# Designed miniproteins, single chains: the designs that were tried, part 21

Each design is a single chain, and the fold is of that chain. pLDDT is the mean over its residues in the fold that is shown.

## One batch from the design tools (miniprotein)

Design m712
Fold by ESMFold2-Fast:
Structure m712 (fold): chain A 74 residues (1-74)
Amino acid sequence: SLEEAEEYARKGKEYYDEGKYEEAAKQLFQAGKLYFEEGRYVEAAIAYDEALKLEPSNEEYKKNLEKALKEANK
């Protein structure tokens, strides 16, 4: 749900503010997935991009970011 996506995004920000970057990335990735399911492709792309910045070698984050960007630009 959108509410659940927003909650994961909030948790990601909290972990980031605490310096827990791996946990922050995981929460942001979950938020991105839920935003994507809700058709919120811009918010999904933002969440995936933030997760990827925290874990730049994560291929799953890259793939999902590319997918969200393609949908957002339609």
Scores: mean pLDDT 89

Design m713
Fold by ESMFold2-Fast:
Structure m713 (fold): chain A 73 residues (1-73)
Amino acid sequence: MEEERRLAKMAVMIAMLEGVGFEEALELAKKSPLTDEAIEREIERVARLNQEPVEVTRELVDRMADDILEALR
């Protein structure tokens, strides 16, 4: 559950940062560090790219990842 959620969050952020499709982002996420530190680092990068607060970006990424995991059930 938590590992799948971290993978989904990382894939969402890679898709946003690299402009790739979700399937490609998911394969890149599988090869990426899935630690809480790595995820927080990517959240900060997405927040900077979108010029939004880190907390708002974290909530968005969490919601998108949860929606993806729920849709796959």
Scores: mean pLDDT 79

Design m714
Fold by ESMFold2-Fast:
Structure m714 (fold): chain A 67 residues (1-67)
Amino acid sequence: SGVEATVVLADGTEVRGLVTALSADGRLVAVVPLEDPSRGFLAVLAEPRTAEELAGATVRAAASLEA
């Protein structure tokens, strides 16, 4: 299970995806893009979030790594 969110990457690219994992401090998320599920990535959020705050939200990433 996961929550749908929009992640704005550091370069300004917007990715709508399913957040499948969230770190305990709310800063690191695992994202599966809805348009290309094979291009999963990890994002470090600019601000910490809870799972409830991520649902349907738009959040900014300070950094990301494609997996």
Scores: mean pLDDT 82

Design m715
Fold by ESMFold2-Fast:
Structure m715 (fold): chain A 93 residues (1-93)
Amino acid sequence: SEGEKILEELLEKIKKSKSSKKYSLEEKVNAIAPLLLALEKKFGREFIEKNLPKILELLKNTNIDLEKIKEFMLEKSKELNDEFAVEALEKLK
């Protein structure tokens, strides 16, 4: 599934990214929310619901690079042709 591949790539980017900046869980969730909503819209709510606990656990335990994650998410949102997600990510400064 294209959605499963994108999600796996997102989880790997989160897992491998490192930052000296400490972000709250809320900031991390808000940063990835546009892509998660795009995936829900394209692949269905059940797809996101089954994967959300894994995503939240990884975010809670990982010091992520929000700038690199934002770049990846913008690229994937464009591939999904979700204009709303693209605009939301571009406005998150």
Scores: mean pLDDT 78

Design m716
Fold by ESMFold2-Fast:
Structure m716 (fold): chain A 118 residues (1-118)
Amino acid sequence: MAPKIYIAFAGGVDADGRAEAAVFAEDENQELVAVPGSIEPTSWEELEEMRARIKEYAAKNNATLLFELARGETPAEAHARLAEGARRLAERFEALGAPKLAEFMRGLADAAARAAAR
């Protein structure tokens, strides 16, 4: 099966206003694992380029993008959007019989909700 590719806001914004981005891939056991070296501070311009490239790659390989970073969001807005998206995905993965992936999404939603409330 083609791996599912996910782009998420994995951290905050640093003192220079650069966002942290992470790329997750689904392994053979349907568990999300962070791609080594994918969690790095980056500019919004670099995130847009990376997003476009991964979107093109996903389309060519029948992979699904579940989360994307939006330019111009505050960290709180980005985290609130991730929390909502992750909750919806947890429900879908539970219904599809993927409990480990659902558990990961619930953990991500809870972490993002806490970050949004700061």
Scores: mean pLDDT 56

Design m717
Fold by ESMFold2-Fast:
Structure m717 (fold): chain A 101 residues (1-101)
Amino acid sequence: STERALEEARRAIELARREGDEGTAELVEAALRALEAGDYGTAASLLGGALARALAEGNREVAREVARALEALAEGAPESQKAGIQRGADGARAALEAAGV
């Protein structure tokens, strides 16, 4: 759901800042702004970038929360965008599994 996506994204921002990963935090904040504007596609793209960055930085807990935000976004997305966002969420889960997260 959109509310759950917002909650998970806010948790990801908090965790990224605790880890000193300001770049991941900035990407998730941009995703929150896109989601608040109803731009699910931009939000999903920015969350995908945040996931890739968090994994590259070794911030496993941040990556997990970003993936949860993507999954919640896929569940709450309009039907016309849902399949694309769901593929993004599935890719995020696969990336976490490959990283041992």
Scores: mean pLDDT 84

Design m718
Fold by ESMFold2-Fast:
Structure m718 (fold): chain A 73 residues (1-73)
Amino acid sequence: LPKPRNKATAYTAGNLLAIAGDFDASNPSMSDETAADNYEGAAALYREAGDEKAAAASEKKAAALREKAAKEK
C-alpha cells in the first residue's frame, strides 16, 4: 500500500505542478485543459500539505481555464 507523503514532499510537488500549469496556460500551443489538469493536481497536493489557501488558488485557476476552454466550443 502506498504510504502517505510527508507534507514537505506534497508541498514541493504541488509547487512544481502549479509552475507547469502557469507554463501551459501561457503557451498557446498547449491546451487550457492541460493547464487546468496541472492546477487541479497542484490543488490536491497543497491540500495534502495542509495549505488550503494555495489549494483554493490553484482550483480557482483551474476553474477559470475550464471556463475558457468551454467558451471555445
Scores: mean pLDDT 76

Design m719
Fold by ESMFold2-Fast:
Structure m719 (fold): chain A 69 residues (1-69)
Amino acid sequence: MAQDLVDLARAYLDTGKELLKQGKNEEAREYFELAIKAAELSLKTATGDVKQEAEEIIREAKELLEKLK
C-alpha cells in the first residue's frame, strides 16, 4: 500500500542520513536513491497526508544527493 512504501522510503532516507554522518557517502547515495524510488512509487496511489510525506521525502533525498556531488 502507499503508506507502506512511504514508511519504507522514510526508513531508507533515515539510514542514508546516518551513513552520511559516518562519512559513507557512496552507501548514503544508494539509500537516498532507494528512498526516492519508494516514495515515487507511493505517489502513484497516495493521496492527502501520505502524498505530502512522499513529496517531502523526495525533496529531502534529492537535496542530500546534490550535496554528495
Scores: mean pLDDT 83

Design m720
Fold by ESMFold2-Fast:
Structure m720 (fold): chain A 58 residues (1-58)
Amino acid sequence: ETPIDKMNEKLKELLADPSLSSEQKRQLLELTGQWAMNISDKERVEELLKQIEELAAK
C-alpha cells in the first residue's frame, strides 16, 4: 500500500470513531487535506503527520 492508501485507511477509522468530537474530525479532515496537497514537500508532510497523530491521540 502507498502512504496515501494508509492515510486514507487511518482517516476512515478515525472518522468512524464515536469517541472523537465533530470538531476533532473536522480538524483531522483539514490536516489530511493539507498533507495530501503537500505530499511532495517532505518537511511539511512530516509536520502535518505529527499534528494528525497528536490530534488522534486525544
Scores: mean pLDDT 72

Design m721
Fold by ESMFold2-Fast:
Structure m721 (fold): chain A 74 residues (1-74)
Amino acid sequence: DKVLCVCLKDNPIGREIAEYLEKEGLAEVEKVEGGLLVVKLKDTPVTRAIALYLENAGLAEVREIEADEPCTCP
């Protein structure tokens, strides 16, 4: 029942990634605010790898939250 709370930079690459993950049913974009895409990502091996890549590339900040918790960005 864990999900990944992802604060993804709102740029063309970030928007494409968010759109792709949402179309695949792996993510839900909760809001777009303050230059960030606020995304809940399902907790799977593939999505963990994607989140790690985005964090290492400096494109996102990632936290683990409960699925029923709101995803909030600083």
Scores: mean pLDDT 81

Design m722
Fold by ESMFold2-Fast:
Structure m722 (fold): chain A 87 residues (1-87)
Amino acid sequence: MFYESATEEQREAAKELEEFIKKLLEEEELGESEKRALVEAARRGVQLGDVELGKEVALRAREEVRGKELTAEEIRKLVEELVEELL
């Protein structure tokens, strides 16, 4: 969740990543796993206060899950692995 008590960096990341993910979700015909991957990656980027990391993880996770039916748990693990790799 986005809180008023969040840091300025986290608030900026939330705004930019929410806009980025919303645009992808509205403009592209995405599968359920792709949508979940984008949302999970954005959530992690906000938590870390890193917009560029969040965007890169989101795009990579989307490509990795394309054409696959993954569980929420598998998507969370993939996103976490991408965060650790790119950080």
Scores: mean pLDDT 77

Design m723
Fold by ESMFold2-Fast:
Structure m723 (fold): chain A 61 residues (1-61)
Amino acid sequence: SLSEENVRYSLRRLAEKHPELRPAAEEGLKLIDEQSVGEGSQAAFQLLHRAREELKRREEE
């Protein structure tokens, strides 16, 4: 789906720009692959949100 592809794209870009977040991005991609599309996308969105919040905290330091 478009939502799933957008999450995959965001996770790949996050890993490219911030290598320290690569493990979180890879785990998100794995969740999409292992779950049904809806369930995997939901789990990946939650993981992406946590990764972005971590990045925001690091940038504010």
Scores: mean pLDDT 68

Design m724
Fold by ESMFold2-Fast:
Structure m724 (fold): chain A 68 residues (1-68)
Amino acid sequence: SDDLRRTQAEIDALYRSLSPDAQAQFEADFLAILDDVQARIDTMSLDQAQQTLLQQTLQVAQQVQAQQ
């Protein structure tokens, strides 16, 4: 729970630091992550799905920020 909350806060901070163009790129990449997790949802617990989603979202936010 604390790890997930910390990861979400970090994602929120990164997103707020992005330009509008970078936010649009992040949103496109985030939808791709959602699609991937959704395709595998029946093989995961809810906790695993949420953790995977947040961890992959954090990585994408960091990559988009680095490319700006």
Scores: mean pLDDT 82

Design m725
Fold by ESMFold2-Fast:
Structure m725 (fold): chain A 83 residues (1-83)
Amino acid sequence: EAEKLALEAEKAIKAGKYEEAAKLAEELIELLSKEESVEAKQMRIAATGLLAIAYEKLGKEEKAKELFEKAEEEFKKLAEELA
């Protein structure tokens, strides 16, 4: 299911369906919110990035910036955890 949501969100971005992509990315983040595996954390970071791209394309620049910064911070935390 998580992989399918990620694929659908990416397809929505490529198709220019940014509102749909945002909804799919949000659903994926929610699905993975309580998962602690490395794979789930990586997928949450990727989903946050997709949501940021969708918001940027929708003209929600401040929201997109916040989400991009959140994804960057989570990525750094995961990298430190794995080092």
Scores: mean pLDDT 83

Design m726
Fold by ESMFold2-Fast:
Structure m726 (fold): chain A 78 residues (1-78)
Amino acid sequence: MTKEELLKLGEELKKELDELAKKSTPESAEILKEGGKGVTSLLETGAYFPLLSHTFADAARYLKKTTTEEAKKVEEEK
């Protein structure tokens, strides 16, 4: 995975978490925003350490998928 792909993944994950935060309570939204910052920092670190970049990318993809699925469930609960 290239540095550009990893940074783009982090940016997409930030967007997904921000969207989920907008649908959550103020308390939950704050926690989600802090979590998003942490993941982005790890992905940026991974971009400078190629040996770890794939592990961080896999973790971010898993979190993004789970976040998207949870957002859909919240929307379908209506």
Scores: mean pLDDT 63

Design m727
Fold by ESMFold2-Fast:
Structure m727 (fold): chain A 108 residues (1-108)
Amino acid sequence: MEELEKVSEEEAVKAAQEAVQEAIKLGAEFDGDIKELGEEELELIERGELPEKVGPLVAMAYRLLTDEEVDYALLKAFLELLKRRLNGEEPSAVEKRFLAAVAEKLAA
């Protein structure tokens, strides 16, 4: 669920910055690995809510889903990290759902 109407541009930028800082701090516990991302965390992101603990990939996805404009540099970095993570492996149901959520947001 998209909550952009509840967040100003300044608040969105601050939330993204805080998410990145939290992801760096918690990276060892929740290392933005999409395979480790549970359905509950993905559902929160789809609703425009940030999970309590996030990794770098989740923080990037939150940014991509909450920003009004597409940051193509961030999108490219996100896709390159996903490609490396999924290299030689079939995407899981959670990974496919996560990719679909990001794609849907970018199409909106």
Scores: mean pLDDT 51

Design m728
Fold by ESMFold2-Fast:
Formats: sequence, C-alpha cells, structure tokens
Structure m728 (fold): chain A 89 residues (1-89)
Amino acid sequence: SDREEGLRYLLKGASADQAGDLESAARYYEKAAEYFERAGDYRLAGKAYSFAADAYAKLGDDERAAQLRQKAAEYYRRAGDDEAAAQAA
C-alpha cells in the first residue's frame, strides 16, 4: 500500500540520516512524503517533509529547506494539527 511504502522510505531516510548521508536522507524523506500524500495520511506527509527540510538545511540548502517547511506546515494543517504546523514553519 502507499502507506506501507511511505513507512519503508521513512525508515530508509532515517537510516541514511544516522549514517550522515544527508542527500540520500532528504531524497528518501521526500519519497516517503509523496507516498503518505497518496495514502491521505497528511500528518505523516507533514512529518516526512519536515525531516526532508532538516536534511536540506544541514546540507546548506536553506531555500529548499524553507520550501519543504512550508509544505510540512500545509500538510499538518490539513491533518488538523495547527500546533505542528506552526512549529514546522
């Protein structure tokens, strides 16, 4: 299912992040978010975009990080999680 693929990519992202492979981590987190979007799992989509944003920020790509934080905030709002949306922005 799309949710199961999202969780798989989220775990791959976390593993890459722990290994210091931030470029792979960012890519896997974005892929996870796309699958969670398809699943209608907006809270997990917001979370995955937030993790991708953190990875890009660590890579020095502040513009892409800001864009993904905006996406994370949008999906948290769609999930009804206004507190997480405010923290992601």
Scores: mean pLDDT 88

Design m729
Fold by ESMFold2-Fast:
Structure m729 (fold): chain A 79 residues (1-79)
Amino acid sequence: DLLEKLEELRRLLEEGRELRETEGEAAKERIEELTARYKELAAEVEEELANDPSKLKELEEFVREADEELKKEAEERLK
């Protein structure tokens, strides 16, 4: 399900953001793992879009919007 894959991409981004508050090698290793998983999942989404290129813009917009929400959340945290 494409929607579930997109939601997982968002969760990976959120976890990466939270890890930024943590110091240490474990946090860096986890961020690398999240990045690898994100790339793998993004590639799977790209493959699904290869069968329907017309949906590419919609999914790109979804990912961009999710990223923007995370940025807004970070800004709200700063107050």
Scores: mean pLDDT 67

Design m730
Fold by ESMFold2-Fast:
Structure m730 (fold): chain A 74 residues (1-74)
Amino acid sequence: SEEEIKKEAEEHLKRYEELKKKYADNPEIVAALDKVIEALKKLLEDPSEENKKEVEKETQVLLGKIVEHESAKA
């Protein structure tokens, strides 16, 4: 339902704002977090299938950048 989509988006938005603090020293990860946050805000305004796919796409990009960053610490 639209209400479930909005509630999930609000919870994810809070988590990603916290991740920005954790990765504040990595501008690439912060930029990827900002893109996911923007996509989530669009989803909150219009819970369309297209906006949901945008969130999924930007989340995949973010996860890839986090994996690359953590791998570089080795």
Scores: mean pLDDT 82

Design m731
Fold by ESMFold2-Fast:
Structure m731 (fold): chain A 72 residues (1-72)
Amino acid sequence: DLLLSEDPIRREALRYTARRIRAIGDAIDMGLAGEPLETLRERATAEGLSPRQQEELLALHRWAQERKKALE
């Protein structure tokens, strides 16, 4: 919605949502790639995610890593 992205308040909300979606995707991708949990935690902290959101991302990373190992 181009009109929505022109609204400063809604644009910031969309940017925040986009950052969260990207962080979730990165967590899964890093897990599948076998990257360390510490790297994900550092990125989540740098992106300003809450401790609860960080733990959710770490759980997703671990889950993806376990699934990849089970399918090898």
Scores: mean pLDDT 72

Design m732
Fold by ESMFold2-Fast:
Structure m732 (fold): chain A 76 residues (1-76)
Amino acid sequence: SHMEKEQQELLNKLVDILSEEYGVSREQAYKMILSMLKARKETRRSPEIMAQVARELLRNLGLTDEEIEERLKELG
């Protein structure tokens, strides 16, 4: 469906950022994102939850709150 395509695109953008800009393999990037979703007992179907996972992941990579919000604007 349309929503599934948009959510898959957002997931792919997060994987691309982790692999291309932070040197994490694509496989490891997927594992990190899915691990965070599992820890929250959430599915990757919610754009809002995916944005929260992205914020937490980027913060763990050492980004400031301002840098995180700038990156999320590029994702959306």
Scores: mean pLDDT 69

Design m733
Fold by ESMFold2-Fast:
Structure m733 (fold): chain A 93 residues (1-93)
Amino acid sequence: EEYKKKLEEVTKKAIEALEEAARADPQSRPVFLAGKKAVEEITKQGLEEGNYKEAARKIADVLEQAAKIASPEMAKRLNEVATEAKKLADEIE
């Protein structure tokens, strides 16, 4: 239950960061919105299967890919959330 809550918290932060990136960059908006959809689907599957470790790792990967095309400011935020997701994955057995 604790790891479920932590995954939901990281997912919320990831979605918020991707939505903010989409608002800041109209040209790259479709990429950030696709990332948001990927995070939503990864989280849904992770919760259904109880595989929170894999879900957290996949969320980090999505955010790191999004950071590569983001502005420096948004890239920093996306990478900070990706680091939180990786840390969560490392905590889960």
Scores: mean pLDDT 87

Design m734
Fold by ESMFold2-Fast:
Structure m734 (fold): chain A 57 residues (1-57)
Amino acid sequence: GSPLASLSLALAEGLVAAAERELAAMQADPTTPQEEIDRARARLDRGRAELAELRAR
């Protein structure tokens, strides 16, 4: 594919991976408020949907 398309996909994959690690860290910390976990999960879900759309085009 084009270099720009490859960079966009790699960036999206990296952001999803980072969001997954952040959510896991939040869930491992018993002091993290549920609202923060819910926001992180919603952000991850959006990132996964965007990544799926980029892959499907």
Scores: mean pLDDT 81

Design m735
Fold by ESMFold2-Fast:
Formats: structure tokens, C-alpha cells, sequence
Structure m735 (fold): chain A 72 residues (1-72)
């Protein structure tokens, strides 16, 4: 299930998000990283609705960034 996949990916998502926050030169990438870290923290606290909200916000920002890069 999606929940099981997310649980298994959690340590890597947290590590990758922290790298984005610490090393990216792009403020949008850093904000995506911060939102993912907030989602991971909320998930660990059992706040699944808040975790889903932060993850959705991170995915939407990532989508917007990707579309801007593809638009020329």
C-alpha cells in the first residue's frame, strides 16, 4: 500500500530533504525540502493529515518548478 511504501521511504526522504535545505542554491528547492521535513515530522508524531498537507504542498511546488524549467 501507499502508506507502507511511504514508511519504507521515510529515512531517505528525510535525508534527501535535509540535503536540499543545506546545499541547494535555489530557494524554491530549499522550501520543498523544508515542507518534506515538516511532513516527515508530522508523520512521526502520528499527525497524518498534517503530513499529507505538507507533502502535497511540497509536490505542488516541485511540479511548478519542473513546469517552469520545461517551458523554455
Amino acid sequence: SGLEVFKEMLPKLEADAQILVETSDDEAEREIGRLVLKAVEAYKAGKYEEAAKYLQEALELQRQMYLKELAE
Scores: mean pLDDT 80

Design m736
Fold by ESMFold2-Fast:
Structure m736 (fold): chain A 67 residues (1-67)
Amino acid sequence: SEVTEIEKQATIELLLLMADTVDKLLAVRQSSLSSAEQKAREEEILAEHKAQVAAIRADHAARVAAA
């Protein structure tokens, strides 16, 4: 169905975002930053991830409503 294809696209977008976020977190852990600085940067990355997930879900809901 149309809704199923919209759901599949949202899932792909979320998976790609997850992969990007994991790469960013890995880069922080491989850095020469202090433990405290690594934690602060990880918190920033996770906060941005949460905001982007919310945006993707809002767009998905709007597309489903329009379908």
Scores: mean pLDDT 87

Design m737
Fold by ESMFold2-Fast:
Structure m737 (fold): chain A 76 residues (1-76)
Amino acid sequence: ELEKIIKEIEEMTVEERGKRAYEAFQKLDEVRKRGGTYEELAEIYKEMALGVDRETAEAFYKAAENAKKIYEELKK
């Protein structure tokens, strides 16, 4: 999962990553206007991470996934 995402980032050009991140920003505005779910917002944030360097994207993705997993397991 994570390793596939990192490989995808490495295989994309800077231009492609920027376009993908930009499209995610547009979706974020739409979801915020209609009141989307937390899952939709989390997915959009992950896409936005593709617009940065690999190290930052990897750290962001791992932190988000770990926090979400722990939260879901501990939720009351």
Scores: mean pLDDT 65

Design m738
Fold by ESMFold2-Fast:
Structure m738 (fold): chain A 82 residues (1-82)
Amino acid sequence: PLKEEAEKKREENSEEIEELKKEMDELVEEGFKLADEKGDSEAIARIIGLRLRFIGLILEADLEGARETIEELRKLVEELRK
């Protein structure tokens, strides 16, 4: 079943998952700070959506999707820095 396969993959990749979670948390914190400074409520909503998508992907052990979500958030943060 999908749940057991995901649990096994999460256990096998626990160190990578912890690193991805740390990177996501750092990007979320920076993104919220920049979006708040600019008064960009749409960016705040997008950051929340990306964080929720990341959590769902980690639960499914979709590490490739999780990495893609981090890259998408990183691009958003880079846009907010300008």
Scores: mean pLDDT 83

Design m739
Fold by ESMFold2-Fast:
Structure m739 (fold): chain A 87 residues (1-87)
Amino acid sequence: SGRAQLDRLIADYAAELSRTVKDSLEKNLSLDEGWDRLAEIQSATTQRVVDLARRESIPRDTLLAYMSKIEQLRVEAYVEYANAKAK
């Protein structure tokens, strides 16, 4: 179902954000470089979600809920990275 595909996309997105935070910290990237990588992942995921929603005729309210989740996960990753860099 479209919802199951969206849930899979969000799970993969969360995992990729987590891996990118860890990799960026290990490489000692700047705040801007780390945040740029996270922003690129979010942009790619947003495009995939929009394309899937159009193809599967996902209701607008459902799409907005997933878009809010994508935004929340990005902000959480940004905060995690910033806090780790401040140590």
Scores: mean pLDDT 88

Design m740
Fold by ESMFold2-Fast:
Structure m740 (fold): chain A 86 residues (1-86)
Amino acid sequence: MPEPSPERLELLEEMGPEIDKLLRELGALIKANKDEKKRQEALDFMKEVIARIREAVSDPSLSVAELRELLEEIKEELKAKIKELS
């Protein structure tokens, strides 16, 4: 059925670009970082975050509210890691 959850799609359209921007910023900081240990730790964190997003987005049992909370939590974790590497 088309558009069974328009609010879910709207949430992904709103938060997707924000998370993508943060992931791109984190990726740039990782590339610029001269400390190989910090670079590896940040790469592992980024891979884990991407896996968590894919799993959450593909889970049809998650409500829009649960997905929002999870994506907001991921967004804050990304901001914290960016601040750590800056």
Scores: mean pLDDT 81

Design m741
Fold by ESMFold2-Fast:
Structure m741 (fold): chain A 86 residues (1-86)
Amino acid sequence: ELLKRLEELAKEIEEKIKEMLEKGKSYKEIAEWLREYLETSELSEKERKLLEIIIEILRQKARGRSKPETEEEKRALEIQRELAAE
């Protein structure tokens, strides 16, 4: 149940990010939108953690980074993979 909801949420957010990028929004603007969504939505602890990870990745991309450069960014990607795998 929770795993399926995390997968659905991740897919929805990924699709929304793609749409916003196609419309010319910056990664910074997308990260700010997602932060607002996180703060205003009723989310489980794991759902909040997933969104926090995505926000951090978007913030790093906003700095012109295409690869994870920090330990925190690498950790975020690892946790994202673990959540998707479970």
Scores: mean pLDDT 69

Design m742
Fold by ESMFold2-Fast:
Structure m742 (fold): chain A 67 residues (1-67)
Amino acid sequence: SAAEAAARAAYEATAPVVGDENADKVGTAVALAVQGGMSPERAVAIGATYGPEAEEAARAALEAAGL
């Protein structure tokens, strides 16, 4: 699904920088935003709490999903 693809992209981009557990949280936020359960802005803000690379990864994954 688009949500699974976006979550995976965000996870793969962030895991080397913030670790697996934090990358899972970023991926989950991105998936939820793609599904309409969270605003894209909130998902990006969650990424930002883990650093600028996680913020950028969340934004890129959402943009690729058309959000």
Scores: mean pLDDT 86

Design m743
Fold by ESMFold2-Fast:
Parts: sequence; C-alpha cells; structure tokens
Structure m743 (fold): chain A 75 residues (1-75)
Amino acid sequence: SKLENKINTVIDILRNENKDDPEKQEEVRKYEQLKQTDPEKAKQITDKFYQELLKKLNTTQDPKYQQMVNKIDQS
C-alpha cells in the first residue's frame, strides 16, 4: 500500500541519519514493529516526521530535507 511504502521510506531515512546511534536505531526498530502491531500509531509517527521535515526545509533551506520530502512523496 502507499502508506506502507511511505512508512518504509521514513524508516530508511531514519536509519541512514542515525546509523551510528544505537539508541536511535532501537527506536526505529520499534517504529518498524508498529507497522504490524499498531498501524494507526505508525501512520501518526510518519505524518509527524513529514511535518517536521517541511518545517526544517522552511527554516534551514538545506536541500537535504527537500530530497527526503521528495522520497516520501514518491513512495
């Protein structure tokens, strides 16, 4: 589904941004498990992350955040 693809894209972004942070990797693993155990909560986390990316785009003007938004939109 489109929602599952968007969640998977956000998981990939979070793993890549936090590859050297074991505590953050554990949080991402729990988020991935929510896809099966609590899809509504997984959607809320995904939507929240997307809104935070849009905010960072507007405030930092870093093209990195535009690339992340585009990946999620294309999923």
Scores: mean pLDDT 84

Design m744
Fold by ESMFold2-Fast:
Structure m744 (fold): chain A 70 residues (1-70)
Amino acid sequence: SLDAELLYQSMLESGVSDDVALRAAGMVHMMKVAGQEVTPEWIYRRLLALGVSDAVARETVRLWAERMGI
C-alpha cells in the first residue's frame, strides 16, 4: 500500500535499518489489508516496540505524515 511504501521511505531517511523498515512497512500493509486504521500514534508505538529510539521514531512519524499530507 502507499501508506506502507511511504513509511518504508521515511524510515530509511531517518536512519532505520532495512530489516526493521521492511518489517514495520509490512505490518502497516497488513493493517490496511485488514481494514484497520493506521495512525501516527500507532506507527510511533510500533517503532518503539521494534527497538527504534524515541528521536528516530518521532522523526519517522513526522516524515511519514508529511508524505501522506496529514
Scores: mean pLDDT 85

Design m745
Fold by ESMFold2-Fast:
Structure m745 (fold): chain A 75 residues (1-75)
Amino acid sequence: DMLALIRELTKQLTDKDPEVRLRAAETLHTLLQLDPSLRPLVLEAGALEPLEKLLSDEDEEVRIAAEETLKTLEE
């Protein structure tokens, strides 16, 4: 179930572990690059607010991944 996966990844964007946040953002980015039609599902899952918050994350790699993922949502 793609919606369940996107919802789980969206929750992981707020995880305590920066590696979990990084992988979640990178996975969402990869999914959107493979299938841009997933954009509405990612937005409905509420990923926009957590991704915007990650732009100010303490981890530089997390900030970069969030920026790249947000750019793919901007079509």
Scores: mean pLDDT 86

Design m746
Fold by ESMFold2-Fast:
Structure m746 (fold): chain A 69 residues (1-69)
Amino acid sequence: MEAVLFESLEDLVAYLKAHPDATILAVGTPEEVRKLAEELGLEVKNLDGSPATDEDIEKAKIGAILEHH
């Protein structure tokens, strides 16, 4: 499972197209996804794979929890 932040819905769709093995477990606001990630013991990451800062969470538009098969 991975927690990832996106700047737009289009970025999320592009990510899913590039990762056809990915399943969406949850999607919501960056703050909602951060809270869920903390409960699951996951690190929240930016689209480029870097760890998300509080500032990155504020600037992002969408967050998702994903599972790769």
Scores: mean pLDDT 82

Design m747
Fold by ESMFold2-Fast:
Structure m747 (fold): chain A 78 residues (1-78)
Amino acid sequence: MPIDETEVELALARMQRSVLELALERAKADPSTSDEKIQLLEELLQTADELIRALEAGDRARAAELRRRAHELLRQLK
């Protein structure tokens, strides 16, 4: 039985976006951070924004696709 699953996912996505935004700002402020890492963080933030929109629209299939994209970007960040 769904227990307000979309609301929980939306709250988590918003929190993750805020963390990524802060991480990107810190990365840009650090001259030792590579351009490649900044680019990956920017793509993660864009993916988080798209995920929030998909969740707000109730598009579960799109949200799942965007979660898979975020995992791939996180793997490249390591």
Scores: mean pLDDT 79

